# Designed miniproteins, single chains, continued (5): the designs that were tried, part 68

Each design is a single chain, and the fold is of that chain. pLDDT is the mean over its residues in the fold that is shown.

## One batch from the design tools (miniprotein)

Design m18353
Fold by ESMFold2-Fast:
Structure m18353 (fold): chain A 69 residues (1-69)
Amino acid sequence: MAWEKLQQAVQYLGQALKAYKAGDYDTAKEYAQQAIKYAEEAKKLAPDDELIQNISDGIITVGKSIQKK
């Protein structure tokens, strides 16, 4: 389950970045919020997996940066 949540987070982050590039900041923020949510769920499901923790933290950081726009 943790990898499935991480894959969903990556997909939503990709959609957020696509919307951000198009200048659709409202849509970008919405997808960024979903990416953060799924990344946080992946972290909770695999607390001892350093790779999942590090990738999820990266997604959360980028997602929060998009939300500041």
Scores: mean pLDDT 86

Design m18354
Fold by ESMFold2-Fast:
Structure m18354 (fold): chain A 96 residues (1-96)
Amino acid sequence: MEEIRRRAEEAKRGIEEAKEKVPKVSEYLDKAIEHLEEALRALEDAEKAEEHLSEAAYYVGLAGDLSDPEVTAELNKIHDLIVELRDAAVAAIRAR
């Protein structure tokens, strides 16, 4: 579970950096951070962790669609990282 928490903190840092570059989408990025934090609290429940990580990815993707092309590329990378994190977290929880 340390690797899952490390990857979530990496995603959170990327989102916080993107918020500074595109303040107009900060509301969506704040929701993504909230869902990442909820997922970290739900790491004993695969269904809840999957739901929160899916919501986090959704809000990052939405922010990317509403951003300038340079920031959209950065947000797409964060989206992909959260999707990979979701799959890894669900697998790790179910392996317990």
Scores: mean pLDDT 84

Design m18355
Fold by ESMFold2-Fast:
Structure m18355 (fold): chain A 84 residues (1-84)
Amino acid sequence: SKEEREALILAYEAIIKAATGEELKKPVSELPLEERYKLLSKTNVLLAKGLPVEVLKKALELLKENKAPQLALDIIESWLKRLS
């Protein structure tokens, strides 16, 4: 659904910020759909390498600070539960 896709994008953006420490120069909402999916593919590589628990915890904190939709928080929390 649209909500599920948006939640995934927010979760992946938070993971990238947590892993790199850098903010995106443009809001994700202003990026073409193709560029958004490229960001998701970078995050998938990190996930495939067994993302550190500390990075996921930092990503979850970023989502909470920005009052992201609960669905985005649930995605990160589900990954944390499987790793911890």
Scores: mean pLDDT 70

Design m18356
Fold by ESMFold2-Fast:
Structure m18356 (fold): chain A 65 residues (1-65)
Amino acid sequence: MKKEEIEKLKKEIDELVSQPVTPETIARIARLELKIRFIENPEVTEEGLKRLSDEAKEILEEIKK
Protein backbone atom coordinates (compact mmCIF):
# COMPACT_ATOMS: atom_id res chain seq x y z
CA MET A 1 0.00 0.00 0.00
CA LYS A 2 2.58 2.64 1.06
CA LYS A 3 4.92 1.81 -1.84
CA GLU A 4 2.08 2.18 -4.37
CA GLU A 5 1.09 5.53 -2.83
CA ILE A 6 4.70 6.79 -3.02
CA GLU A 7 4.97 5.71 -6.68
CA LYS A 8 1.69 7.50 -7.46
CA LEU A 9 2.90 10.69 -5.77
CA LYS A 10 6.26 10.55 -7.62
CA LYS A 11 4.44 10.17 -10.95
CA GLU A 12 2.23 13.17 -10.11
CA ILE A 13 5.35 15.25 -9.31
CA ASP A 14 6.94 14.23 -12.65
CA GLU A 15 3.79 15.35 -14.50
CA LEU A 16 3.72 18.69 -12.65
CA VAL A 17 7.44 19.32 -13.34
CA SER A 18 6.75 18.91 -17.09
CA GLN A 19 4.04 21.63 -16.95
CA PRO A 20 4.58 25.43 -17.04
CA VAL A 21 6.06 26.72 -13.77
CA THR A 22 3.47 28.60 -11.69
CA PRO A 23 3.25 29.35 -7.93
CA GLU A 24 0.37 26.85 -7.67
CA THR A 25 2.37 24.10 -9.40
CA ILE A 26 5.41 24.76 -7.17
CA ALA A 27 3.26 24.60 -4.01
CA ARG A 28 1.64 21.33 -5.13
CA ILE A 29 5.04 19.75 -5.87
CA ALA A 30 6.30 20.77 -2.40
CA ARG A 31 3.25 19.21 -0.71
CA LEU A 32 3.66 15.96 -2.65
CA GLU A 33 7.37 15.78 -1.73
CA LEU A 34 6.46 16.21 1.96
CA LYS A 35 3.84 13.44 1.72
CA ILE A 36 6.42 11.06 0.22
CA ARG A 37 8.92 11.90 2.97
CA PHE A 38 6.36 11.29 5.75
CA ILE A 39 5.24 7.97 4.21
CA GLU A 40 8.84 6.73 3.84
CA ASN A 41 9.93 7.80 7.37
CA PRO A 42 6.87 7.77 9.69
CA GLU A 43 8.85 6.91 12.87
CA VAL A 44 11.44 9.65 12.35
CA THR A 45 8.63 12.08 11.49
CA GLU A 46 6.91 11.41 14.85
CA GLU A 47 10.07 12.43 16.76
CA GLY A 48 10.48 15.52 14.55
CA LEU A 49 6.81 16.59 14.86
CA LYS A 50 7.58 19.59 17.11
CA ARG A 51 9.88 21.00 14.41
CA LEU A 52 7.33 20.75 11.58
CA SER A 53 5.46 23.72 10.14
CA ASP A 54 1.67 23.83 10.55
CA GLU A 55 1.21 22.92 6.86
CA ALA A 56 3.56 19.92 7.18
CA LYS A 57 1.63 18.77 10.28
CA GLU A 58 -1.62 18.86 8.25
CA ILE A 59 -0.02 16.67 5.57
CA LEU A 60 1.13 14.20 8.24
CA GLU A 61 -2.41 14.07 9.70
CA GLU A 62 -3.82 13.28 6.21
CA ILE A 63 -1.37 10.36 5.86
CA LYS A 64 -2.32 8.92 9.28
CA LYS A 65 -5.99 8.69 8.28
Scores: mean pLDDT 68

Design m18357
Fold by ESMFold2-Fast:
Structure m18357 (fold): chain A 74 residues (1-74)
Amino acid sequence: SVADPADVAALGEERIAELEALDRELARALAAGDYEAVERALTAGLTLQAEALGRDPAEARELARAQVEALKAA
């Protein structure tokens, strides 16, 4: 899951449900080798978490991009 257990109280139930849906889409995209869908799902999940926690969403997007590039290289 893209959600850290330590952040659960700050995220709330609705946000956790959104992240769980994004986790399922991420898993499907990874299985299909659809890295554009992987990047979109991962970026959405990390941005959602960052915004809910009052953090800079630009950092989340940079992290998502780096993770996708690593996956493409594997």
Scores: mean pLDDT 73

Design m18358
Fold by ESMFold2-Fast:
Structure m18358 (fold): chain A 85 residues (1-85)
Amino acid sequence: HMPSEAEMVKNAAILALATLSVVARNQGKEEAARIYEEGLDKVFASKDPEEAAKILRETAEKLAGIDPQGAELVRRMAEELEKAA
């Protein structure tokens, strides 16, 4: 079992969302932490990389007004996953 490029990018996005959620919670950014956690759960449950990329784009949009730096990171993860899929 060797993960595809898309699977590797999706797994990296899962780890990144988990990390951003913990960082946001530790900084007292409850709303941002919840959005990262919701995004993480949806990406983990996604059936394919295209669905995961769409979830990441929606997550970035929700974050844009709350955590702009995190939103940019998540948006870039979505673009990378779209290119790998």
Scores: mean pLDDT 84

Design m18359
Fold by ESMFold2-Fast:
Structure m18359 (fold): chain A 64 residues (1-64)
Amino acid sequence: MNLSPAELQALVLAAQREFGLPVDGRLSPEVLAAMRALVARFDRDGDGRLDDAELAELIAYLRE
């Protein structure tokens, strides 16, 4: 996944909100696991890759 720094920060905050972690924007092993789980929710094929539609859905979610 090739995210800009701003999109990466948004993903950190989204993962923290989604998984009930402290919303502080900091990386931790728990936040990294939450980010992977959140990305996996948009990976409908389960192949470990996001297609263009899945990536667009994730970016739209981050921009909410």
Scores: mean pLDDT 68

Design m18360
Fold by ESMFold2-Fast:
Structure m18360 (fold): chain A 88 residues (1-88)
Amino acid sequence: MTSEIMKAIGEGALEAFRALSENPRTSLGQAIGVTLSVIGGGATIEFTGDVEKGLKDIEDAIKSARELGSEKGKEAIEEALKKAKELS
């Protein structure tokens, strides 16, 4: 079964993808890229144990969502990062 970290990351990534996809200024490729960065950060923590690297990748996804103007996407990723930090 998916770990609690990957569950939190998956929920945050799905919400971020929804928010980014609803932003008419964000391309589908950009929405996918940010979403995969969140999932990749969580996977780095879960499967390699490199918490610092995984959290950094999620923080970089927050920056990308902010630069794309998606406040809701940014907030979803920030919540996922908070939960990942609490579970790490």
Scores: mean pLDDT 80

Design m18361
Fold by ESMFold2-Fast:
Structure m18361 (fold): chain A 75 residues (1-75)
Amino acid sequence: SSKEAFEQAKKDLEEAQALLAAAPGDEAASEEAGQHFVRAVNNWRKTDAALQAEFDKLLQELGFSAAEIAAIEAA
């Protein structure tokens, strides 16, 4: 369901953020976090408009700008 896809996307974003927070500037951690972000975006695309709005709020809480969120959604 779209709710399950949203929860999976949220988990991948949280894992990516935790990796980056634990090892700032580490290339291997950044590569692993990147894979989590790709999975999060793919799962986000399976959600309905209401859950996409919740995802946008989550991205804002993680420090993404409106322009960065728009770029993620367009990718």
Scores: mean pLDDT 72

Design m18362
Fold by ESMFold2-Fast:
Structure m18362 (fold): chain A 70 residues (1-70)
Amino acid sequence: DMDIRDRTRDTLLNYRNRIIDNARLNPDLMRRDMDRLTDLTNRGLRDPNTRDIALYYGTLAGTIYRDYLT
């Protein structure tokens, strides 16, 4: 379903942008948004229509985690 793919991509991209914007200014909000991004990524991985999008953003979340939380 194209609508599911577009919605998933937009949602994950919006959380990614919020995390990056808040990484230095609001670490509590960043952690909350990281948890939400992880949850949404895991849900996307279970749907064949969104798996490729979720894999990409899952990799990106891991990079953000390493750079800002490690």
Scores: mean pLDDT 73

Design m18363
Fold by ESMFold2-Fast:
Structure m18363 (fold): chain A 93 residues (1-93)
Amino acid sequence: MRETAERVLELYKKLEEGKYSKKDIEEFLKLSLEILEYFGIKIEINSLSDKSLAIILGLLLARAYLELGITPEASKKEIEEAMEKVERELAEK
């Protein structure tokens, strides 16, 4: 999981820098879904909105996992609070 989470953050950095390919977006979605499954979250991808949600949640969970040590064993409240914290930190940059 650490390698998956680190790769998600690397892909996000490529998006922020505007230096990304279609393959990078496809990999980002795939790895985000893997992180979501690790945390017991299943999202059905039927629209662009579903893809965007999966990528956003995957990014927030990847950061919470790496920076705050959050795991699937944590309570739903602890996971949600960790995601909110990393979302605020992303918005302040």
Scores: mean pLDDT 80

Design m18364
Fold by ESMFold2-Fast:
Structure m18364 (fold): chain A 108 residues (1-108)
Amino acid sequence: MYDALVATADSSPEVREKVLEAAERYLREHDIKVLGLEGSLKDVSEEDRARLAATGAEVRNVSAFQLAIAGYEKILVLAGGRAAGSETEIREFLLDKNGVELESRLVE
């Protein structure tokens, strides 16, 4: 069970939209109640924030590192663009409470 999800993307509108769609799906599928937004996703529209909040999650401009310090133990990160290693790909990372990567894979 994941304690939080963090979504981050570069400034590409296409990648940003793909990460937001993946984040909404992950919040629903994994029953995650906290979403952190990083990078260019801090500036998402009120409509996109409302869409994400409709999943039941609290949406915050907060990093995986800040959530780990706050005591969240299993943080799933969705990263798009350069952070994923390709400008068009989304990658997921599972981090422990110390911010250490446990797993990473490309999003299907």
Scores: mean pLDDT 75

Design m18365
Fold by ESMFold2-Fast:
Structure m18365 (fold): chain A 113 residues (1-113)
Amino acid sequence: MKEEKLEALRKAVDEAAQRILETAKKSNGDVQALQDAAMEALRELGELARKIVDPETAEKLIEHFRKLVTDILNKFVELKKKGKSPEEILEELQKMLDKARDEFVKFAEELLS
C-alpha cells in the first residue's frame, strides 16, 4: 500500500535526521563522524527501499537521498570553514535536516503516485 510505504520511508528519514544531529552534538562537529553517520543512514534507507518498492523506484529513492545527504555534509563543512559557533552550526544543521526530510518525503510521495 502507498500509505504504508510512505509511512515507513518517513519514519526512516526522521530517524536518520535525528541520528545525524545527535552524532554532530556528541562528536562536537567532527566531519568524519557525521559522514559515517550519513553513510550508515543511506545504507539503512537503501535496504528499506529495496524491500518495500520495485528496484527502479528504490534506485531513484536512494539516489535522491544520497544527493540530499551530500548537500547537507557540504553545507556543514562550509559553516565550519566560515568559523560559525558550534551552536549556530547545530541550529543550521537542524534546519537543513528538517528541510531535507520534508523534500525527501514529498519526492517519495510523488514517485509512488
Scores: mean pLDDT 86

Design m18366
Fold by ESMFold2-Fast:
Structure m18366 (fold): chain A 67 residues (1-67)
Amino acid sequence: MEEKEVVVARRPQGPDMPTMQLITLPNKEGKENEIVEYSVRQGDDGNLELVATLSEQNGELVGRNLD
């Protein structure tokens, strides 16, 4: 099963992380995309990014910052 990384939120570097909501989408087999892992990384501009890894390459993860 292929994995795809999706940036679901980012913000300028700071002490607090944004609150985020993630929505998984059905893959081509009719199963929901699984979130394999979350990671936080620093982008090229110094902003913090939340990245979700999906188990299906053609799937999409839609994230929304609630903060």
Scores: mean pLDDT 51

Design m18367
Fold by ESMFold2-Fast:
Structure m18367 (fold): chain A 66 residues (1-66)
Amino acid sequence: AMLERALELAKKAGAEMAKKLEEYFGLPATYSAEAVGDDEVKLTLTMGDVTYTATIKAEDLLAAFA
């Protein structure tokens, strides 16, 4: 379903982003993505002592990578 595809895409993209950030800055970076309700994905990125979160509609996330 759309949410499953968006979640899979977010996890893959986030993992690549975290790896690149670790290589460029030498700081530990972790990324997670989780489903919220039936149509939203919550993204969390932690780098050093800073945590960023965003909630994005699955349809908007998929459209960005179309």
Scores: mean pLDDT 77

Design m18368
Fold by ESMFold2-Fast:
Structure m18368 (fold): chain A 66 residues (1-66)
Amino acid sequence: MEEKIKQIEEETEKLQKLDEATLEEIRAALEAETNPSVRKQGELALKAVEGADPEEILKEMLELIE
């Protein structure tokens, strides 16, 4: 669990280094995504970039795969 939270934090740091144009492309891709699980995962990734708690992101991700 803690290792998973650290992984989310590392991915979030990578996403935070992306410019606004890349983030806008990610949002557009999420709007075009027809798979609800994939779309939800992308929405959680955007929330993490915007400063959401990694533990909350992990809990929502676990609900998607259970």
Scores: mean pLDDT 67

Design m18369
Fold by ESMFold2-Fast:
Structure m18369 (fold): chain A 97 residues (1-97)
Amino acid sequence: SPLAEAREILEEAEKWLEEHGASMSREEAAAFVEEYGARLLAALASDPAAAARVARYIAGTLEQIRASTDRALIVQQVEALLAALRLVLGQVERAAA
């Protein structure tokens, strides 16, 4: 299912961030958000409303990363994004029930 696939992608992103977050550059953080963001949007293509919500969070986080020079703050912004996306997927799941 699209929602199950999106959850698996998010879990992969969370694991990658746990392993590599402390060493990631600003450019690596942006690439990470763009890569996992694209995969999530592809998984949610059949739900335009959910895809639009996810796209807004991704766009906002990329803008924040590009504006930041603090590596620790960039990691926190990416962590906040993953938490927000998990909340969105949970809300989509409840709406579908």
Scores: mean pLDDT 86

Design m18370
Fold by ESMFold2-Fast:
Structure m18370 (fold): chain A 80 residues (1-80)
Amino acid sequence: SAEQEAARREKVNQILGRLQAKIDAGDFEGAKALAKEAVKTLSKEEIERLIGLLETLAAQHAADPEKKAAIQELIDILKE
C-alpha cells in the first residue's frame, strides 16, 4: 500500500540521513554502531533499500577512499 511504502521510505531515509551525517563528520565508529542497531529494527526490504542507497553514496565519495571504505563497511554490516 502507498501508506506502508511511504512509511518504509521515510524510515530508511531518516537512517540514511543519520549515517551520512556521521560519515561527513568522520565519525565512522558511530556510523557502524548505528548500522548495527538499524539491522535489528529494519525489515529485509528496508535493509535492501538502505544498501542500494549506501552503494549510491559510496559512488558519490569515489574521490575519498576513507569515506568510501567506511560506507562499504556499513553495507557489509547490513548484509549480515
Scores: mean pLDDT 84

Design m18371
Fold by ESMFold2-Fast:
Structure m18371 (fold): chain A 87 residues (1-87)
Amino acid sequence: SLSDEEVEAALEELKAKIAKVAPEELAEEFAEEVREVIEALRAGDEKELYEELAEAYEALAKVYKAMGREELAELYLEKAKEYREKA
């Protein structure tokens, strides 16, 4: 299992990767959702963390759909649904 610090580092790396390949507006939306996930993680509120993870996965799905990666977009929408059910 990853520590909270390792999870934050992984999210920052993913944010940087998406910023290089995604349309700017969608990359900014995803970056904002990553910020909210990190804030929820630091707060230790599991319900808020699951809600923010769902929104982050929805933003990531929009990125992949815009890039023509429909199967990845659908995968991340399913992950978003799973976290909304856990919230």
Scores: mean pLDDT 82

Design m18372
Fold by ESMFold2-Fast:
Structure m18372 (fold): chain A 80 residues (1-80)
Amino acid sequence: MEAEKKKEEAKKKMEEIFEKLFEIFKEMHDNPDDIELHKKYREEMTKLYEEMEKIAKEYGLEDYLQELKKKLKEEIEKYL
């Protein structure tokens, strides 16, 4: 039970990071000429991807990470 609870908490954390990545993509799309905003968000996105990969490795959620990456791509394509 404890190990399953930790995996569920890790999945929730990854989903929160996923939602934040999607919000960043929307803001970048809405502000295409804001070079400083794009620089800031590219750095933030790199950190968020690194955090997700660390969580996936620690909890054996690499397949779930690939699912979230696919979902993010699909959501971005729908927004664009």
Scores: mean pLDDT 80

Design m18373
Fold by ESMFold2-Fast:
Structure m18373 (fold): chain A 120 residues (1-120)
Amino acid sequence: GPLEELIRRAREALDRFEKAMKELEKNVSPEAVQRAIQAADELVKELERLFKYDPEAARDLANRAIDIVEKYLESKNPIVQQLALRVLDKLLEILRKYGFDELAKRVEEMRQKAREKLGL
C-alpha cells in the first residue's frame, strides 16, 4: 500500500545519502559534492512525505537519519560537516513541525555543538 511504498522510498533515499556522504569523505570532487547534495535533498523530501503521511512510521527512519548525520558532523572534512549540518537543520524543522519534541531537542543539541566546532 501507500505507506509501504513511502517507507521503501525513504529507506532507499537514506541508503543513497549514506553512500554519497561516504564517497564525498573519501574524495571531495565536484561530482561527489553534487551527488551528496542531490541525495541529501531527496532524503529530506522523502522523510517529509513519510512524516506527513504517518509520523509514527517515520520515527525509526528519522532516528537512523540523525545517527548518520551525527557521524558526518564529526568528519574532518568541512564540506562534509557543512552538508551534514544542512540536513540536521532540515530534520529539526520536520521534527518540530510534527511534535517530536524529544528528538528535536537531541537534534538541537547536536546542531549547537556542530556550529560551535565550525566557528558558526
Scores: mean pLDDT 88

Design m18374
Fold by ESMFold2-Fast:
Structure m18374 (fold): chain A 68 residues (1-68)
Amino acid sequence: MKEEEVLERVRELMKKAAESKDPGISASYLSSAALELGIFLKDSKKAVAEFRKIAEESGITIPDAPPL
């Protein structure tokens, strides 16, 4: 399937996370975005790299340290 369609879906979820006022709802959108990307890429390292890239493009800053 078209990679751009999956990436666009992930960007939409990231944008919703950034716009959410509730930390729990924001975390839910981020988790959904990570899951969508992980299933598509089937490679955790590629999924993490693309997740960070899309998050940065959507205005979400992910720290360089691993998520706690």
Scores: mean pLDDT 67

Design m18375
Fold by ESMFold2-Fast:
Structure m18375 (fold): chain A 61 residues (1-61)
Amino acid sequence: SELDRIRAELEAISAEIDALARHVAETTLSPEELAAVQARIGALQDESLALTARRDALEAA
């Protein structure tokens, strides 16, 4: 179902954000690498927000 796909995507996004945050915490990154990681986290957070809104709308129906 669409709801199951959204839940799976949210779990995958959460896992990727956690992995990126751990990478930043455990690794000395160049300014370019840090900027790329921050951009990726931002994009994932925006996608998570959109998917959460869609999930909530589907669960309310």
Scores: mean pLDDT 88

Design m18376
Fold by ESMFold2-Fast:
Structure m18376 (fold): chain A 98 residues (1-98)
Amino acid sequence: MKKYSVTVKVVANKDGLATAVMVFVQVTAKDGKKIGLLGTAVFPATAKKGDVVEVKVVVDEEDARAILESKENAVLTLSSRAAADVTAVFDPKLEPVE
């Protein structure tokens, strides 16, 4: 089965975060199917403002295409502990995995 990596970028808005940020992305496909992506961005204590952590989630080709076609309908939920200190960006590309 062909698989694809979907990336969510999490950007630090301050220095020294030293925290894990859970990111949940829900995309509603054109047929009404809901696709959920869950990942964690870990920032070390040495993290600087503007640092980017990429969260990669592996999905099948059907879900990858549905995500790309419906990315504008994506709803991002961040963990409350660090939500104000980070910005999540979801602009997925199809990246095939082995």
Scores: mean pLDDT 77

Design m18377
Fold by ESMFold2-Fast:
Structure m18377 (fold): chain A 68 residues (1-68)
Amino acid sequence: LSREEIVERIATYLGSDLGLSPEEVEELVARVEGKSVDEMFEIVLSYVRKHYPEKLSEVEFLLRQLRA
C-alpha cells in the first residue's frame, strides 16, 4: 500500500467505524502529514489510547494489516 492509501484507510476507519467528526479526522490527517508510516501509527494509536481506549485492540489490528 502507498502512504496515501494508508492515510485514506485510516481516515475512513476513524470517521466511519469510530465515529470521529470530520474536524477530528482532518486534525489527525494534518498531524501525520510528512510523517513516516511508523510515526503515523504512533500518532493514531496515542489518540485512540486517550479518547477511545476500548477500541485500541481493533485499531492495532487494522494498523498491523496496513503495514504488512
Scores: mean pLDDT 80

Design m18378
Fold by ESMFold2-Fast:
Parts: sequence; structure tokens; C-alpha cells
Structure m18378 (fold): chain A 95 residues (1-95)
Amino acid sequence: SVEEYRKRIEELRAQVDELRAEINEAKSLPKEEQMKRLKEVQARADELLAEGTRLENEILNDPTVPKEVRREVALVIADATLLHIYTLMLLKELE
């Protein structure tokens, strides 16, 4: 179960990294297409936040989970939150 939690956290981390790369790619696009791509990234970041929160709740109900794993899921949630905020800031700059 701990190994399965670690795998799920790694999958979430990989998705956050992929979205971060998509934001960087979007910056080279024309304004209209950039806005569309950033809105899609924002929606996906919201999905990751919901998924991460569900995983954190599962981990909180399991007292056998090491403290490091609890910290890792919290950090992924924090990164997804920052990604959401960053896309909002970029979208406002384009308005």
C-alpha cells in the first residue's frame, strides 16, 4: 500500500511537470492560442488538485504511512496550487 501511494504521488508529480512544460511552450504562441492553452492547463491543474486531495485523505486514514510520504503528497498539492495561480497570473497579463 505504501509503494502504491508512492507510485500515485510520482504519477501526480509527472503530470505537474508536464503541465509546467506546456505553460512554457504556450508562451511562444500567439495571444489567442496562448490563452486557450493556459485555460486548458488551469482546468487540468484543478483536476490534479482534486486527485491529490483524495490521495491525501486516503493517506491520512492510514497510520502506517511514513511521514515522508505524507510530506510528498502535500508538496505535490502545493505545486499544483502554484501552477493554478501562475496560469491565472499569465491569463490576466494577456487580458
Scores: mean pLDDT 86

Design m18379
Fold by ESMFold2-Fast:
Structure m18379 (fold): chain A 96 residues (1-96)
Amino acid sequence: MSEEIKKVRKLGKEFLEAYRNGDYERAVELAKKLIEEMEKLGIPSPTAYLFLAEIYRKLGRKEEAKEAAQKMIDEGEKLNSPELVERAKKLLEEIE
């Protein structure tokens, strides 16, 4: 458990550094790893999918951006969060 938390924290830090530096391909890889580790811990990842969708949109990868936005809708519905679902739907509209 302690080691898994350290891994999530490290991935989150590395993700933010890559994103801030404009290294979007690296940020995508780190976001996917972060989602995987959070899933192992049973922690929903709607915000990680939000960042993933925004990065894919910046890269012109529309299909992957739509898929990530849909995952954010799915996670937001599981959390019973209308705010997260609405935000994801608006992002999906912007990708089109």
Scores: mean pLDDT 81

Design m18380
Fold by ESMFold2-Fast:
Structure m18380 (fold): chain A 57 residues (1-57)
Amino acid sequence: SDDMMQRWLQQGQRLNDQSSIDLTRQAMSMPDSTRRSQLVTSGSLRVIGTQLDQSLQ
């Protein structure tokens, strides 16, 4: 969802992690299953991915 992706972008900025910001932007242009996988498996985005998992479960 776009709302979640915007939150992830903000979290990346809060963490001062340019790699996380760039990866989140790239993920926004990919299929949902692929973007979720990339965000969750990224060490720098693990916290952001956990928030998505909590929303789904």
Scores: mean pLDDT 59

Design m18381
Fold by ESMFold2-Fast:
Structure m18381 (fold): chain A 69 residues (1-69)
Amino acid sequence: ISSVAVDERRGLTYKGDSKNKTLTVYDRKTGEKVAVIDLGAPPVSVGILPDGRIRVVLENGEVKVLPLP
């Protein structure tokens, strides 16, 4: 399962990759991969909090809140 969140403020797209257990960051204008973040478990939901932090829900029920990139 993959989840996607769009960060309009930063012009980035965050895509969860269940196979690789990563969050991949893409530039919205170019589509280029700019970062990969290891999660340790498959992501099922990705969202952006009001303060700009990234919230990821994993298949095991764990919730990770990542700092700003």
Scores: mean pLDDT 76

Design m18382
Fold by ESMFold2-Fast:
Structure m18382 (fold): chain A 99 residues (1-99)
Amino acid sequence: MDPKELEGEIQVSLAAMHVTIAEKEVEKGDLESAVESAELAIRLAEEAARLGQREGAAEVLERVIEVLKKVIEKSKDEEIKKRAEELLERAKELLKKVE
């Protein structure tokens, strides 16, 4: 594997870890932390896609979309809900480009 492929795989692994953290934070009711973890996962998935890991990035983005939908449904805080909605649109646009 060349260094770029390895870097991309590392980014996918880190993104998947942050999605797993976000999923657990939603279960605990920590919706603000879930949004922060989801935002980092989106950034890492975008970088992974840029490095050629499109399939891994797509899988992470699909999971992030589900996390953000749950945050939007459960949140009564307008700022958290708005931030989650903005990230959801970004994740959907990125997913469309990597599929």
Scores: mean pLDDT 88

Design m18383
Fold by ESMFold2-Fast:
Structure m18383 (fold): chain A 79 residues (1-79)
Amino acid sequence: PLARLSGQQLRDMVAALKARAGAAGRITVAEARAVLRELHPELSDEVIEQLLRGMDVNGDGVITYAELDEWLAIALAQL
């Protein structure tokens, strides 16, 4: 549940995912899972999988900068 994460924590997550994606502008769901586990070891696997499903809008296993920006906007609006 996103209610357990502050707006700054959500922004920091997206920033870290974008940094891992780099010039390619995209990150795999497997890479994103690793980043989220490193940043928030307190989050359960269920919460991490819920976040990843929200970020991977088209379900192709790849998350783009555009999908991350859209997800962040929606997540911040739900706080």
Scores: mean pLDDT 79

Design m18384
Fold by ESMFold2-Fast:
Structure m18384 (fold): chain A 87 residues (1-87)
Amino acid sequence: SNEEKVKALEKATKGLEEYLKSNPNLSKAELRTYLGLFVKEVYEITEDEEVKKKLEEIRDEAVASGDLEKAVKEIREVIKEAIEKLK
């Protein structure tokens, strides 16, 4: 159901935020891998190609810049948009 998808998105996002906060010294390769797994998980829940593309762009920028706080903020905004589409 859409309610189960919303809960799954909130859980996935919180899990990523807690993981990044606990692991501030990830390598670029590790960061790409973990953000890539998050993008895949969100796509499996939403099947939304626009959301996937936005999250892939955030992943690539986070890997390039190392700015995890900006990445988390932008991920929250994209996930909020995805949740609003499910209402």
Scores: mean pLDDT 89

Design m18385
Fold by ESMFold2-Fast:
Structure m18385 (fold): chain A 99 residues (1-99)
Amino acid sequence: STREERAKKAIEEAKKKSEEAAKALEALERLYRLIEEGADAEEIAEALREAIEHAIKLGLEDAAFFTTPEGQEQAIEEIRESDLPPEVKERLIEAIRLI
């Protein structure tokens, strides 16, 4: 392939990654808002699944780890050790167990 064809393909791939990054940010902003508004664990789990899905599409291999039982338990331990209010911790742990 020519240098111009490779450049066009790289630009198109960068645009697709940029669009997925924007969707990942929107999903994270929604997740944060739901947590702040005191949404139920089921709604938080849905937003968390969406954020993880977009992170995987961006090639963040660590995001796929959080769909495993080991990754979920690690996330739960991090939440338990955080300075978050007890009610927020309980809701986040419940949400993680739903994914």
Scores: mean pLDDT 78

Design m18386
Fold by ESMFold2-Fast:
Structure m18386 (fold): chain A 69 residues (1-69)
Amino acid sequence: SLEDELRRLEEEIERLIEEIQKKDPVVGALARKELEELKAEVKDSPLEEQIRALRRFKENLERALASLE
């Protein structure tokens, strides 16, 4: 279901933010703030749009984590 996909995606994003925070607490804090802002922006959007936005955010986090290695 879309709900299961959203939940799994949120879990993956949380793990990425935790890994970023371990390497750079400032960048990790900024990523967490960006996630909160993104969730607020898409709160009333269709579930499919929320998933699309979070997928893009996850890709940005993966690039950020790679740049900290």
Scores: mean pLDDT 87

Design m18387
Fold by ESMFold2-Fast:
Structure m18387 (fold): chain A 71 residues (1-71)
Amino acid sequence: EYREIALEAAREEGLSITDEALDFFVKRAKELGLTPEQIREAVRIAARAAKQLGRDVIEKGHVWAGLEVVK
């Protein structure tokens, strides 16, 4: 399931993801028809963006960056 894949990918990066960011991501991933690998990669990119800003949580803005790369 999209939600479970995104949560697992965030955990692998050592970050949490907000419910708002997760809901937004799942909706967009379904609209774009993302594969499980694209979902994981988008979350990894979002996690790296959050880490570069010194944040410990993935927020909606970070998810935008990930989605722009994998679509």
Scores: mean pLDDT 81

